Designed miniproteins, single chains, continued (2). Designs and how they scored, part 76

Each design is a single chain, and the fold is of that chain. pLDDT is the mean over its residues in the fold that is shown.

## One batch from the design tools (miniprotein)

Design m6621
Fold by ESMFold2-Fast:
Structure m6621 (fold): chain A 76 residues (1-76)
Amino acid sequence: SELDRALAELAAWEAKWLATAADPALAARVGEAVRELLRLLAERRERGATPELEERLRRAREEAERLLKELVEANA
């Protein structure tokens, strides 16, 4: 499935970051935030867009972007 493919790509990315990141716990939190975003995107594809789902997607994207920024800054 599209979700399974995206999760496999995320797992490969996490493995690379966990091997090199100064803060593996932060890298794991980024992975969890991105997994949630991917699950919501899959739900939207399967069930269609609703205002509630779009708001959940917006919040999940903001959380993932925030944590990713923290991870990048920690490894800069």
Scores: mean pLDDT 76

Design m6622
Fold by ESMFold2-Fast:
Order: structure tokens, then C-alpha cells, then sequence
Structure m6622 (fold): chain A 95 residues (1-95)
């Protein structure tokens, strides 16, 4: 409940991405992509506090997705691996 109240903008931003019957795995991949873009934006704006928080959230999502990779379809697995690689690169550049 508190999470829903704190992240209404993230929910609204995600609505279009999630509107097309995304599975649990597809939803996690989309969330990681949104976190990656959010990190890039925060870095550009010089918001160091937001960068640190978003990096921590992104690392948690990466760990969750990595644990689920063996259960994913070939296409989802490729998309997940690409999303993880991009997120890890952005995290290294932001640190």
C-alpha cells in the first residue's frame, strides 16, 4: 500500500509498458529498464542522492531477474540479459 502511494508516477509511467498483458518476468524487465533510464536522468541532473537510491533498487532488480533467467523463454531471456548488461554499465558509469 505505501509503495503504491509513494510511486504513483512510476506506476503511471509504466502503465503504457504494462498495458499489453506483460507476464511477471516481462514486468520485472520493464521495471529494470525504467530504473536504468531514471539513473541516467538523475546523473544528468546532478542528483547524487537519487542516483545512489536508484542504483540500490536496480541492483536488487538485477539479482531478482538473474535468479529467474533459467525459467524464461529464449526471447525473454535475451531481453533480460540485455537489460541487465545496460543497467550494470549505467551503474558503473554513475559510480
Amino acid sequence: ELGKQVTPELYLAAVKAFDLFLSGNERLIAELKFLTLSIKLAVKQGDKESVETLIELAKQKIDTIKSLLPSMDEKLKKEAEKAIEEAEKVIEEAE
Scores: mean pLDDT 72

Design m6623
Fold by ESMFold2-Fast:
Structure m6623 (fold): chain A 60 residues (1-60)
Amino acid sequence: AEKMREAARKAAEEGDLAGAAAGLGSLGYVQGPEATREEGREMGLPESVIEQALAYAARL
């Protein structure tokens, strides 16, 4: 979980929105949608990217 969070945060900082969505989605699979939305907002990600992450988590 921590490595996935680090990867998502780093991708967000680098402007890699697809990488941020994938990393946050992997986190969402283990921590659930509410915590995932809160983390995505704290990282400054757009709602569209947060929803992509949640859709990715739902497919896992």
Scores: mean pLDDT 75

Design m6624
Fold by ESMFold2-Fast:
Structure m6624 (fold): chain A 80 residues (1-80)
Amino acid sequence: SSKEVEEKVAEGEEKFKKGLEALKRGDFETAKKHFQEAIKLYQEVVEDPKASEEDKKKAQKKIEEAQKNIAALPQLEAAA
């Protein structure tokens, strides 16, 4: 993979992790922001012609997980 792709994957992983940490704390606004940032980074990986098929598959899976977490936030916030 190119250096740019590797950096995007690493940044996406960091943002995704921060989103999960915020979610565990009940910080739904911060969780949403981090998941949205992770999605943008992973979308760049999926669309990058230099990204390996493995990087693209990982990125697509993480986009789906982040979107699922965002979709759950209104119910979790209402329950808090």
Scores: mean pLDDT 84

Design m6625
Fold by ESMFold2-Fast:
Structure m6625 (fold): chain A 71 residues (1-71)
Amino acid sequence: MVTEKAVEEAERRSREAARLLTKGGASLDNVKNAAKLIALEIVRQNPGADRDEVVEAAVKAAEETYKELKE
């Protein structure tokens, strides 16, 4: 379904962005904000996807990646 594909793409891209930003010294807030922007762009490209679900999935994936690299 459209939402499922959008979630998978958002998680994949947000994990990659979180990894790069965290290694570059970005804060958790910056990493979460980047994930939100990535999710919003993916929702724009996938009309009909659940915006809140895609954003939540992206932010969660980015936060988990940040914590894994810092802990």
Scores: mean pLDDT 84

Design m6626
Fold by ESMFold2-Fast:
Structure m6626 (fold): chain A 78 residues (1-78)
Amino acid sequence: MSAEAEEAWHQGLVALGQLDLDTALAHFRRAVELDPRLRGMILAFLRREIEEIRANPPENADEYIAAAETLVRELSAL
């Protein structure tokens, strides 16, 4: 994958960790635009994160799961 696509994916993960959904979505869309193969990889990552958080929920679990599920829905539509 290109360094630019990898950086966009990394920035998306940082924004998701901050619950900045709009910024996370913009970066993940950018990563997929730069390398369409990343769509499946990002979706697999997000689905795994949702399952891991459901198994051992932190204090902000509901907010994070809602954000991650929204990202899965939006990226699946690409």
Scores: mean pLDDT 82

Design m6627
Fold by ESMFold2-Fast:
Structure m6627 (fold): chain A 70 residues (1-70)
Amino acid sequence: SWSERAERLRKEAERRLAENPDAPAVQAARETAAKLNEIGDLLDEFLEKLKATEDPEEREKLKKEFKEKG
């Protein structure tokens, strides 16, 4: 089945990555993913604060503070 083929390909890819975990391309991809996750976490925190804040003046203050953090 397609599912069985996909599982075999995934395991083969994991095996090849495990053989060369220190490859520069793999490290660069992991660093990029980590940075994107950090940006996502900051965005989620900002959006939760905005959602909790109904005052327009406080919302503008939160937007300014978020720009200063980025």
Scores: mean pLDDT 71

Design m6628
Fold by ESMFold2-Fast:
Structure m6628 (fold): chain A 60 residues (1-60)
Amino acid sequence: SGLERMERILALFRAGELAEAREELGPELLQKVQEEGKDAKNFAELLEVIEKVFREEIEK
């Protein structure tokens, strides 16, 4: 279910549904995305950071 949640959140970001995407992420993962994504230069790089953060969380 973690991979399905990741794909849903990535789809929300791609659709521009930023408020819903942030709610689905939750505060802890949102903070981690902000920390690891600070060097992201564009939206595609930000999506890569989000996917990385989720994959690390699932691998726990």
Scores: mean pLDDT 77

Design m6629
Fold by ESMFold2-Fast:
Parts: structure tokens; C-alpha cells; sequence
Structure m6629 (fold): chain A 84 residues (1-84)
């Protein structure tokens, strides 16, 4: 498989990770430490997606969508932390 196809697979796995994190967030009330751990993992998704976009400009539109979804999830987590 070409490096671009491997990057597409990795981006799809990052999208799956965001879906899992969102499901965890929706599963019930979490502790501040649990929210902070999810926030850290979401930040790691954003960092990796940015790296993929820089290496593979053809994926930039998909990368931008993944980053936008991750940033929306971050805002929700930060709002939940503020309620604690």
C-alpha cells in the first residue's frame, strides 16, 4: 500500500478514536481526572492529524474535518470540567 493509503487508514483510526472518546463522555458523569485524560488523548489526535496533513496535502480536507471534530469534543470536555 502507498504511504498515502496508510495515512488514510491512520486518519480513519483517529476518527474511530474520537468516536470512542465521545461515547465515553456520553456514558455518564466522569471525574475531573478522567476528563483531563480524555482531553489529553483528544489533543494527541489533533497533533497527529496536523502532522498527517503536513505530510500528505491531498488529505488536508479530511484532516481539517477530523481536527474540527476533535476541537468540538475538547470544548465539550472543558465545559464539563468547569461544571465540576
Amino acid sequence: MSEELWAEVELALLDMQLAVEKAILNSGKLTKEEYEEILKRVDEVIARARELGERYPSLQADVDRTIAAAEELKKKIEEEIKKL
Scores: mean pLDDT 85

Design m6630
Fold by ESMFold2-Fast:
Structure m6630 (fold): chain A 77 residues (1-77)
Amino acid sequence: ARGKIIAAIERQAAALLEQLLANPGGRSEAEIQAEVQAAVDAAIAQIDSMSKKEIEDLARQLEQEEEALQAQIEAVL
């Protein structure tokens, strides 16, 4: 269950990294990569703070709540 959520976070982070690298706004590639990695680490820490039941409930509903999960990831990123 946790692994699926982490994989979803990493996929979302990869998409955001690509978007930010295409539109850096004066930031270096290294700065953008560090920012995205820090956001991934924060998202993982947030998941690790959840109860086992909350993780299982989130993973079970992942497909049906894909947009909600993406919004949760974006709120951390």
Scores: mean pLDDT 73

Design m6631
Fold by ESMFold2-Fast:
Structure m6631 (fold): chain A 80 residues (1-80)
Amino acid sequence: SAAEAAARRAAEDAARAAEARQLGKEYTSMVKADPSAAKAAEDALLRLIAQAPASAEGVRAALAESGRDVAKAAEETLAE
């Protein structure tokens, strides 16, 4: 049914948003260890945002938050 399809889509979007947050943590840790990795991490997150459906606002928001976390980690690491 349409209701079942909508519920399944919402669950899939929530799972992708959780994956996006996990990737953000992994990239943040990587950038803290090697700040030269920051651009590669940012480029990877931008590619994921470009691939996310327009209807998946939660996924895009999670990826944007991950990008901000990576950028902050890069700035803090370079300041040391």
Scores: mean pLDDT 76

Design m6632
Fold by ESMFold2-Fast:
Structure m6632 (fold): chain A 111 residues (1-111)
Amino acid sequence: AAEAGKKAAEYGDKVAKYASKAAAKGIGGKEDAEKAREYAEKTGEYAEKASEGGPVARQNGEGAKSSAETAAELAEKAAKGEPVSGSQRAAAGVSGVGAATSGWLAAKAAK
């Protein structure tokens, strides 16, 4: 459980990195958006495993999965050339950081 939370945090950091790059590049960011999606899926996988550490770990794991999904969706939207505001581009990075933070909290809560 604790190790899974650490993995969720590591992949959440990668989601933040690639989602921010994809959002900044727009249509040219397809590769970065694909990486953000891949790492969001891994964040969700390890967040679910971290949820075995108890109710607090489960709540934080759900937060990590949700934040990673939001970051990946914003990155994909930008890469498809769909309208993405400056605030939404900022939100892609912030949501990825939120995924990392929630993963770390899930790791800490697992006992």
Scores: mean pLDDT 76

Design m6633
Fold by ESMFold2-Fast:
Structure m6633 (fold): chain A 66 residues (1-66)
Amino acid sequence: MEQQIQELAARGDVEGVRKLLEEAVEQGASEDEIVALGAAALAAARREDWPRLLKVLSEAVEKARE
């Protein structure tokens, strides 16, 4: 999953990143796991995509924390 999210983020596929994070949350991923996936996505992403990615990551973290 980490490699897949990095590849999506590197391509600027923000919707793909969102979908993968939603799937991880549905699979019962912990807050720490979602944060790690989010960090990997941000590291691979172009700077211009960061605002959209940060919003997607925030939503996924909140859902995982629930």
Scores: mean pLDDT 81

Design m6634
Fold by ESMFold2-Fast:
Structure m6634 (fold): chain A 80 residues (1-80)
Amino acid sequence: SPTQKKLDELLERFSEKATELEELYQNNAPKEELEKVYNEGLKILDEMIELAKDDPELVKELEDQKEKFKSYFNKMLEQL
């Protein structure tokens, strides 16, 4: 479906942002650069949640992924 294709595209974009965040962290990038990429990743997850709103199970999975992403970023900040 068009919705599924859009979700797949957003998931790929999110994966790219998660990779970018990890690379910036490994390269000791400034906190401000980490926060920018992190916020871009959160926006993609929020777009996916909105597109998935008619699928409660998928919404739950995406919300769980968002919480894991937030937890991951918080641990990253604690190690700076």
Scores: mean pLDDT 88

Design m6635
Fold by ESMFold2-Fast:
Structure m6635 (fold): chain A 92 residues (1-92)
Amino acid sequence: MVTSLEKEIEFKTSDGKTVKIKVKATLRGNTLTVKVENLGESSEPIKVRVTVTLDQGTVSVELEVKPKTSAEKTIQLPQPATITGLEIEASE
């Protein structure tokens, strides 16, 4: 079974541009995939910290996402879990 949770935030860059950061956490069995998309243009990569809340605890990942690209990280969980929340922090 696949479960997913998606969240978007807006981030202002040092260039004065507003960038939409889209995060999707997908759980397939014991495999958690966190995908972060930078949907705008910025002069620098955006550092994004994603905290995924699970029924078994929390997992935090940090990703650097270049303008108009996406990055993802895959984590193997020790046991099956359910995604209950998603928190996003962005910085340059």
Scores: mean pLDDT 79

Design m6636
Fold by ESMFold2-Fast:
Structure m6636 (fold): chain A 65 residues (1-65)
Amino acid sequence: SDEIAKKTEEVKENPEKYREEAEELAKDPELKGLGEWMLEALDNIEKPDAAYTAGALYLEAEKIK
């Protein structure tokens, strides 16, 4: 979707900021899996599928804050 694509672009423009957010989520016992998934997607951000996954995961994280 357009929102996921936009979030993916934001992540690519400021990867350190989004990595820090994922690391904070990974410290929460209830959100550890989400944070780890986000970090894995960031490590593969050059792949279209991983980039889409990163955008989707960060968009979901914004909803649960």
Scores: mean pLDDT 80

Design m6637
Fold by ESMFold2-Fast:
Structure m6637 (fold): chain A 56 residues (1-56)
Amino acid sequence: MKSQVEQLEGVEKFLGGSAPGDILNKMVNGTASTEDLLEAKANLSSEKADRSKDVV
């Protein structure tokens, strides 16, 4: 279930960043797709890189 763990991490960061209400609503309904989570993970990667510089 490592894939689920990675998706969960991406989702948590996505919601903490700038998640659209549409995605959040789909997650609550249980209709959020893996593609939505993967897109959030990509955005998280970009955000994480920026934060990394602040923590140097």
Scores: mean pLDDT 56

Design m6638
Fold by ESMFold2-Fast:
Structure m6638 (fold): chain A 85 residues (1-85)
Amino acid sequence: SKEEAIEGLTVLYEAAEEVARETGDPRLAELARLLAEIKEAVENDAPKEEIDALLKRAQAVWDSLSPELRERFVERALELKKKAE
């Protein structure tokens, strides 16, 4: 549902923001900004083409991250999701 998508995006945004603050990595800060923009686009029922463009940009940032940063992000997202349940 739209509510579930927004909740999921909120968790991903919080994970990106926390790991960005801890590491100082600008790519994680950029990922956080893109996740916030995707969440806002979903909340405002933006056109699919706009959401797809933002997702493509987020994917490019994700693919540029080191394996260690991707693992740290995923672990943080899972931890935050568990706390929200």
Scores: mean pLDDT 88

Design m6639
Fold by ESMFold2-Fast:
Structure m6639 (fold): chain A 80 residues (1-80)
Amino acid sequence: GSAGLAASAWGLAKYVEDSGVAKVTVSGNTITIEVLGGEEVTEAIAKGAKGIAEEGGAEVEVKGNTITITGATPFSLFGP
């Protein structure tokens, strides 16, 4: 459900930010991940994000080093 999607997306966002490999911004129903590593790091994070999105019915967009996850419900309602 949307709560499970939000929890998984928040977990991914926190993990990558804490690991120092990305900067994470949350705005409403959108999580934006700006990757600080190379294209291989971006692809690995994008695969994880797409897996989470497929299970929860969210959308994932990748542009260069930026990964955007868009859910149906604001992530702020389910964030840590």
Scores: mean pLDDT 72

Design m6640
Fold by ESMFold2-Fast:
Structure m6640 (fold): chain A 79 residues (1-79)
Amino acid sequence: SPLEKAREKLDEFVRAMEAGDVETAIEKAKQLAETLKKLDPSNPEAARLYVAAQILLVGYALERPEFEPVLKAFQEALK
């Protein structure tokens, strides 16, 4: 399902962030954004996942400035 794929991409993204691999995290953030764009935002589960991804990305960028490019890549991919 699209929700299962989005959860998988979120997990891949979190693993890249935990590893401190900014380049991989940028790629995973773009993949996550593309997957989230395919979800129906009227579905509460999809909306919660989108909010969780945003909170996580902003949190990482606030704690570690080197992750600001990851947040920017995610936001650009959501357009």
Scores: mean pLDDT 82

Design m6641
Fold by ESMFold2-Fast:
Structure m6641 (fold): chain A 62 residues (1-62)
Amino acid sequence: SKEDKATLLATGAHIYVAQGKPEAAVAYLVAQGLSEEAARAVVEAMEKGDGRKAGEIAEAGL
């Protein structure tokens, strides 16, 4: 589902952010079909510790 895909994308991006690679997280999300603007918003939410918001932004961008 779209929700399941958004959760997987958010999880993948979180792994890159946790490794100190936010630009790699953006590139990963864009490769998965998000716009660069949506991808950066997901990464920003994750850097603020807001995983729920990151998932909601990813779902809206799909």
Scores: mean pLDDT 83

Design m6642
Fold by ESMFold2-Fast:
Structure m6642 (fold): chain A 74 residues (1-74)
Amino acid sequence: MSARERAERLIAYIREKLPSLSPEKQAQAEKIIASIRKVLAESDDEELIELVVRIAAKELAELLEDPSVYDELV
């Protein structure tokens, strides 16, 4: 799987979880999506995209208070 495909899967995962989150967590999740989308729009550097996906997955795991989320997405 390419870094770009992994980033798109992470965005899809966040969007699926979004309706079940509190308003505060929804706002944080939307910021994570925005960060991923920005790098996908501005860069074709696979290493940079992979790094951003790993950071975003870690932030999501912390937001959901579930470290297994990181292992499933990365």
Scores: mean pLDDT 80

Design m6643
Fold by ESMFold2-Fast:
Structure m6643 (fold): chain A 84 residues (1-84)
Amino acid sequence: SLLKERKQLELSILKTLSSLLVDGKEVTAKNYLESTLSTLEQTDPGTAFSIKTTLDYFKVILGDENIYSKQFGKALKSSLQSFL
């Protein structure tokens, strides 16, 4: 289904982001996310919106406005392991 495909794409992008952050590659992670979101806003704006909403949700629950920190990356990675 379209919903399942969107979920898989979102999870793939967020897992890549979290892995880069856990490795301390903050600049690479930021460039990856910004480039990916720019492309998705033109090709699949629904997935771009979903990713932004998910990151905003994690900022709230983690109390961390800096989504590019190694600590944020570790917390995000742990949380993403719960998605089916």
Scores: mean pLDDT 80

Design m6644
Fold by ESMFold2-Fast:
Structure m6644 (fold): chain A 70 residues (1-70)
Amino acid sequence: SKKQKLIEEMKKIGKEIIKLLKEKGWSDEELEDIKAYFEKLIKKAEKMSVDEIEEMLKLIKDSLEKAKKG
């Protein structure tokens, strides 16, 4: 379904953000906090509408772009 594809994209982007932060020297403790945050977002997304997930995905994509730039 479209909803499942959006949730899977959120998971992939979340992992990419964590990878970039690790490469920038973030601690394992800080990375675990970020992982927990993304896991909580994914759990919420399973109960959300497609439109709500698309808005959340936009915010996550913006976070990835900011992580790439600085």
Scores: mean pLDDT 82

Design m6645
Fold by ESMFold2-Fast:
Structure m6645 (fold): chain A 96 residues (1-96)
Amino acid sequence: AAEEAAKWTKITIYLKRSNSEQQQTDFARAFLEKVAAVGGTASIEKDEKRGTIITALVRTEQGLKEIVAFIESNKDLVEKYEVSKLTPEELAKMLA
């Protein structure tokens, strides 16, 4: 349902391609641990053109604030990040 999807916030992080493999791995590990600590879920995708892309889903406003603070503390490693509400279609895909 649309109401259920609206409870989730989606955060997509694009890491800089100039980062070393170790820097990308260390960031991804720490980020996944942080997302898990706030009760969220995360996935990692390695794109040949964009580099490492991390997608996180969090349900709480406090969790969102903590995740954003973590990203801002590591902004030298992050090319950009996007914050959006989960769509009903994305929720259905996640539950499939």
Scores: mean pLDDT 76

Design m6646
Fold by ESMFold2-Fast:
Structure m6646 (fold): chain A 80 residues (1-80)
Amino acid sequence: GMPLGRARGRASVRVDPATGTETSSKSVEGDGPESVARAQRAADTMLDFMKGVPGEHTASVELEDGRVTRLDGVRTPPKP
């Protein structure tokens, strides 16, 4: 936990640059574990949305100290 006002969560979805797909991101700022929790929820929502978009998608949550606390991926097959 980070209860003392130094947690900044950044939720981002990155798609492989080789496919030419865009990067989506959302920043969440605030104190302690609540800001990190909000960033994690944003990453979940973005990945859930990306299940409808063909390609490989990754989501990350980064803390203010540069530490990556979460890195998730999803691969959605192309439609016929």
Scores: mean pLDDT 54

Design m6647
Fold by ESMFold2-Fast:
Structure m6647 (fold): chain A 100 residues (1-100)
Amino acid sequence: SDEAILKLLELVDEIVDVVDEAYLENMPSEEAVKKIEELRKKAEKLIKEYNVPKEIAEKIKELIEKAIEFAKNPKDEKLRKEFYEKAKEVKELLLKLYDE
């Protein structure tokens, strides 16, 4: 569903925004983790509502876990790189599905 893909793309962008704010020190680590956990709940609701395929759902869950790991240690360059690489992968996957 195009609607499901667009909502998941919006969710990924919301996760990236929280991670960016944590990285730039505009948001305390504890607040960033709480916001990402709320986005996890939003993701679970979207996955159930739109019957998102397990393969896509697992990649989104992995992205959220990477976001939480980085938010807990926002000066860790390795965790930062891993998060942004996963965010790019998930976004490219969703865009490819939208174009099909």
Scores: mean pLDDT 87

Design m6648
Fold by ESMFold2-Fast:
Structure m6648 (fold): chain A 58 residues (1-58)
Amino acid sequence: MDEWDRASVEMAEELKELAKKYGIPTKDLNPGVSGDPSMTPEEIREKAIENAKKDAEK
């Protein structure tokens, strides 16, 4: 499993936990991150989780 696959799986798991914590379906959380080759998989994961958390907290 490469870094992108691992980051994708971890991101999905963290989104599931956020959805469960805030009582929102996972699909209603918006990570709002595009795949940019200049960004590392970890940076994309962190931004996606941060965006989803802010969206859930509205």
Scores: mean pLDDT 63

Design m6649
Fold by ESMFold2-Fast:
Structure m6649 (fold): chain A 70 residues (1-70)
Amino acid sequence: SSAKAILREAVELLEKKSKEEAIESLKQLLDTAKASGAPKEVIDAIEYALELAETKEKEEAIKELREKAE
């Protein structure tokens, strides 16, 4: 699903970038999705990934996002 693809993208951002850079990339992704009229499930997935990235340690956010994407 598109939502699972977003969660996988969030995992890659967190693995390849600093936590702050990944958060900024997710915020830009959210703005783009809202501007383009993306489906609610896609917007919800980005918001969920952003919340985890902001509130959890990087490794824990990655683990929870991977679990949700399965």
Scores: mean pLDDT 86

Design m6650
Fold by ESMFold2-Fast:
Structure m6650 (fold): chain A 69 residues (1-69)
Amino acid sequence: SVSMSREELRAMFEAEVEARAAALLAEIGPEGWEALLAELRREIATTPNPDTRYAAEVVLRALERVLAA
C-alpha cells in the first residue's frame, strides 16, 4: 500500500477543486457569487485552523480563476 503524503493529499484536493470550480459557480448562480467569495475571504482572514485556511484559499483561488477567464 502506498502511504499518501500531505503534499499528495493537497495536490489531489487542489485538482478536485479546480475540476469542480465552474460547476460549483453554475450551481450557486451569479446572485450568490459575491457572497460566496466574501465568505471565503472572511474565513481565510479569521480562522485559527491552518487546514481550514488552506482549504478556503484553494477554493477561492479556483473560483477567482474561473471568473477571470
Scores: mean pLDDT 82

Design m6651
Fold by ESMFold2-Fast:
Structure m6651 (fold): chain A 65 residues (1-65)
Amino acid sequence: SVTREVAISIIASSLGFELGFTKVEAKDGTIIVTIEGEDPKEAEEKAKRAREEAAKMGLKLEIRY
């Protein structure tokens, strides 16, 4: 299972705090991230990287805007 701490760690490394994500939650192996960024294109690109990182750990990532 993924704890909130682990979810925050991998999302922070993949998306960076500079994207200004507002909320991170972890439930039943799913990480839910709410992102607010100035450039939606940049946010989507980094979201793909975050999904790739999560997948390597056997986790599912859901992005909300």
Scores: mean pLDDT 65

Design m6652
Fold by ESMFold2-Fast:
Structure m6652 (fold): chain A 62 residues (1-62)
Amino acid sequence: REAERAALIARSRENAAEAEKLAAEYRALAAQVDKEKGERLARIYELIAKSNRQRAARLEAL
């Protein structure tokens, strides 16, 4: 068992989930507050989530 690797996988998943939540929130608010800025922030958090998901997947494959 690799406790350190498991912790990194868990952290990457947590970071991805948080970024996904923020992306969804900014996307939902975009049309009501500032469409351009909200959509831009949502895109940034979507990319952060994807990167963290890919990191977790690579660590799991090892």
Scores: mean pLDDT 80

Design m6653
Fold by ESMFold2-Fast:
Structure m6653 (fold): chain A 68 residues (1-68)
Amino acid sequence: TEGLREAEARGQAAADKVNAIKDAVKNNKPVPESISAAFLQAVLTSYKASGAAEEDLKNIEKLIEEKK
């Protein structure tokens, strides 16, 4: 499939970013500058769709606000 290597690289990068966000949420620390507000909003949307805990949603919203 066209773009397969790019999709694999994006998948790994996305997983690393999600892990960094989870660590930031769990420990109330800032996310790395490499993680954009748009990516945080995408994660928030995904978490809302999957029924994530309200506390986790609030923590992600705080991280988004800090990026502005």
Scores: mean pLDDT 70

Design m6654
Fold by ESMFold2-Fast:
Order: sequence, then structure tokens, then C-alpha cells
Structure m6654 (fold): chain A 89 residues (1-89)
Amino acid sequence: KEEEIKKIVDKANAEIQALVDAASPEVKRQLDEFSKKVKELIDNKGLSYTEAVKEAEKEVKLTPEAKALLQQIRDISNKAAEEIKKILE
């Protein structure tokens, strides 16, 4: 239900925000560059979000720290999406 979905989204957003807040300025800059590239690939090539993320990972040179943070954000987002899917089923 809506209240359960809201709690899942709020928890995921809080976890992501904590990770981003703990990141160095250099890692935050790399994540911003990556996000801009993902948006460019969606807007210019009509790629799905998943395809744009995969292509952006090839084009944007991320440090191991930035890659680890991005993977953690992705894992949190994917887990939240699966929990929401189970509620909607």
C-alpha cells in the first residue's frame, strides 16, 4: 500500500543521502559527471535508463571509490524497487 511504499522510498533515500553526504568532493564531482552523461544518453540517443547507465560507465572515468559508491546506491535502489514490486503484486 501507499504508506508501505512511502516508508521503503524514504528509507532508501535516507541511506543514499547518508552515503552521498559522507563522500569526498572529488567523488561527488565524478557522480555529477556520470549523472550528466546518463541524462545526455537518454535525451540524445533515446536509451533506457539501464542502457544509459551501462554506456556512461564506459565513457566516464570513475575512481574505484566513485564506482563503489555508485554500486551501493544502485543496490539500495534495486532492493527498494523489488520491495515495492512485491507490495504492488
Scores: mean pLDDT 79

Design m6655
Fold by ESMFold2-Fast:
Structure m6655 (fold): chain A 62 residues (1-62)
Amino acid sequence: SREELLELARETAQKAIDLGLTKEQIRNVVELALLSQATKEEVEELRPEFDRIVDELVKKKE
Protein backbone atom coordinates (compact mmCIF):
# COMPACT_ATOMS: atom_id res chain seq x y z
CA SER A 1 0.00 0.00 0.00
CA ARG A 2 0.99 3.68 -0.25
CA GLU A 3 1.25 3.89 3.56
CA GLU A 4 3.59 0.86 3.68
CA LEU A 5 5.82 2.39 0.97
CA LEU A 6 6.01 5.72 2.83
CA GLU A 7 6.89 3.88 6.06
CA LEU A 8 9.65 2.01 4.20
CA ALA A 9 10.87 5.38 2.87
CA ARG A 10 11.10 6.83 6.41
CA GLU A 11 12.91 3.77 7.81
CA THR A 12 15.36 3.64 4.88
CA ALA A 13 16.04 7.39 5.06
CA GLN A 14 16.73 7.22 8.82
CA LYS A 15 19.22 4.36 8.32
CA ALA A 16 20.96 6.27 5.52
CA ILE A 17 21.18 9.42 7.66
CA ASP A 18 22.75 7.34 10.47
CA LEU A 19 25.36 6.11 7.96
CA GLY A 20 26.30 9.73 7.17
CA LEU A 21 25.11 9.68 3.56
CA THR A 22 24.46 12.92 1.67
CA LYS A 23 20.89 14.06 0.98
CA GLU A 24 21.22 12.97 -2.68
CA GLN A 25 22.53 9.53 -1.63
CA ILE A 26 19.68 9.20 0.91
CA ARG A 27 17.12 9.93 -1.82
CA ASN A 28 18.77 7.34 -4.09
CA VAL A 29 18.77 4.54 -1.46
CA VAL A 30 15.13 5.32 -0.58
CA GLU A 31 14.19 5.05 -4.28
CA LEU A 32 16.05 1.73 -4.59
CA ALA A 33 14.33 0.34 -1.47
CA LEU A 34 10.90 1.36 -2.79
CA LEU A 35 11.67 -0.19 -6.21
CA SER A 36 12.18 -3.54 -4.45
CA GLN A 37 8.48 -3.39 -3.34
CA ALA A 38 6.76 -1.38 -6.11
CA THR A 39 6.88 -0.52 -9.83
CA LYS A 40 8.91 2.41 -11.21
CA GLU A 41 5.65 4.23 -12.01
CA GLU A 42 4.33 3.86 -8.44
CA VAL A 43 7.66 5.04 -6.99
CA GLU A 44 7.71 8.07 -9.34
CA GLU A 45 4.19 9.07 -8.20
CA LEU A 46 5.43 8.95 -4.58
CA ARG A 47 8.63 10.93 -5.33
CA PRO A 48 7.31 14.29 -4.00
CA GLU A 49 6.20 12.57 -0.77
CA PHE A 50 9.45 10.71 -0.02
CA ASP A 51 11.52 13.75 -1.07
CA ARG A 52 9.64 15.71 1.63
CA ILE A 53 10.25 12.90 4.15
CA VAL A 54 14.00 12.99 3.42
CA ASP A 55 14.05 16.80 3.68
CA GLU A 56 12.20 16.75 7.03
CA LEU A 57 14.42 14.02 8.55
CA VAL A 58 17.65 15.73 7.41
CA LYS A 59 16.42 19.07 8.82
CA LYS A 60 15.52 17.49 12.20
CA LYS A 61 19.04 15.99 12.49
CA GLU A 62 20.60 19.42 11.84
Scores: mean pLDDT 82

Design m6656
Fold by ESMFold2-Fast:
Structure m6656 (fold): chain A 74 residues (1-74)
Amino acid sequence: MKALVEFESGALATLETDSATLKAGQRVRLVFEGATAAVLVTVLSSVPELKPGAVLTLRGPDGGEIRARVLEVE
């Protein structure tokens, strides 16, 4: 499935996952708007259901914590 997410910076990305549920420690793919390559990030807090309004706490490849909110799900 795919979810459109908005980061605290205002950046938009598509989250790609095989499940509507995200578990802490899971690796997921983010494709930022205008990017051609996916970035792998780690889920820091479990999300029982990916739906509009869900908040994601993610760890980027640089080790930084980032937050995003789900805007839409396919």
Scores: mean pLDDT 81

Design m6657
Fold by ESMFold2-Fast:
Structure m6657 (fold): chain A 89 residues (1-89)
Amino acid sequence: PSEAIEKVQQFLENTDDPEDQVNLLNLLRVLESVEEGFFSSDLAEQLGSFVLNSNKDELVELGKKIIELAKGVSKEELEEKLRELLKNK
């Protein structure tokens, strides 16, 4: 959802830490892919809700985990792992 994208973009604009910027940018790219319909609608809703209810540190950590999970995995595997991350938080 646009609100989730706007929130991550705002944190990205207000952070000077290069590592946080990379992690937030990766989360932003995933949210943009969700908006474009590359992921299931249920994951889109769960991810959007998580982002809207999370602070900056939680979003940076999510972005970092997404980078780690995306290494050498398919789209379907990434989607499943994202669902597990969101369910356990």
Scores: mean pLDDT 77

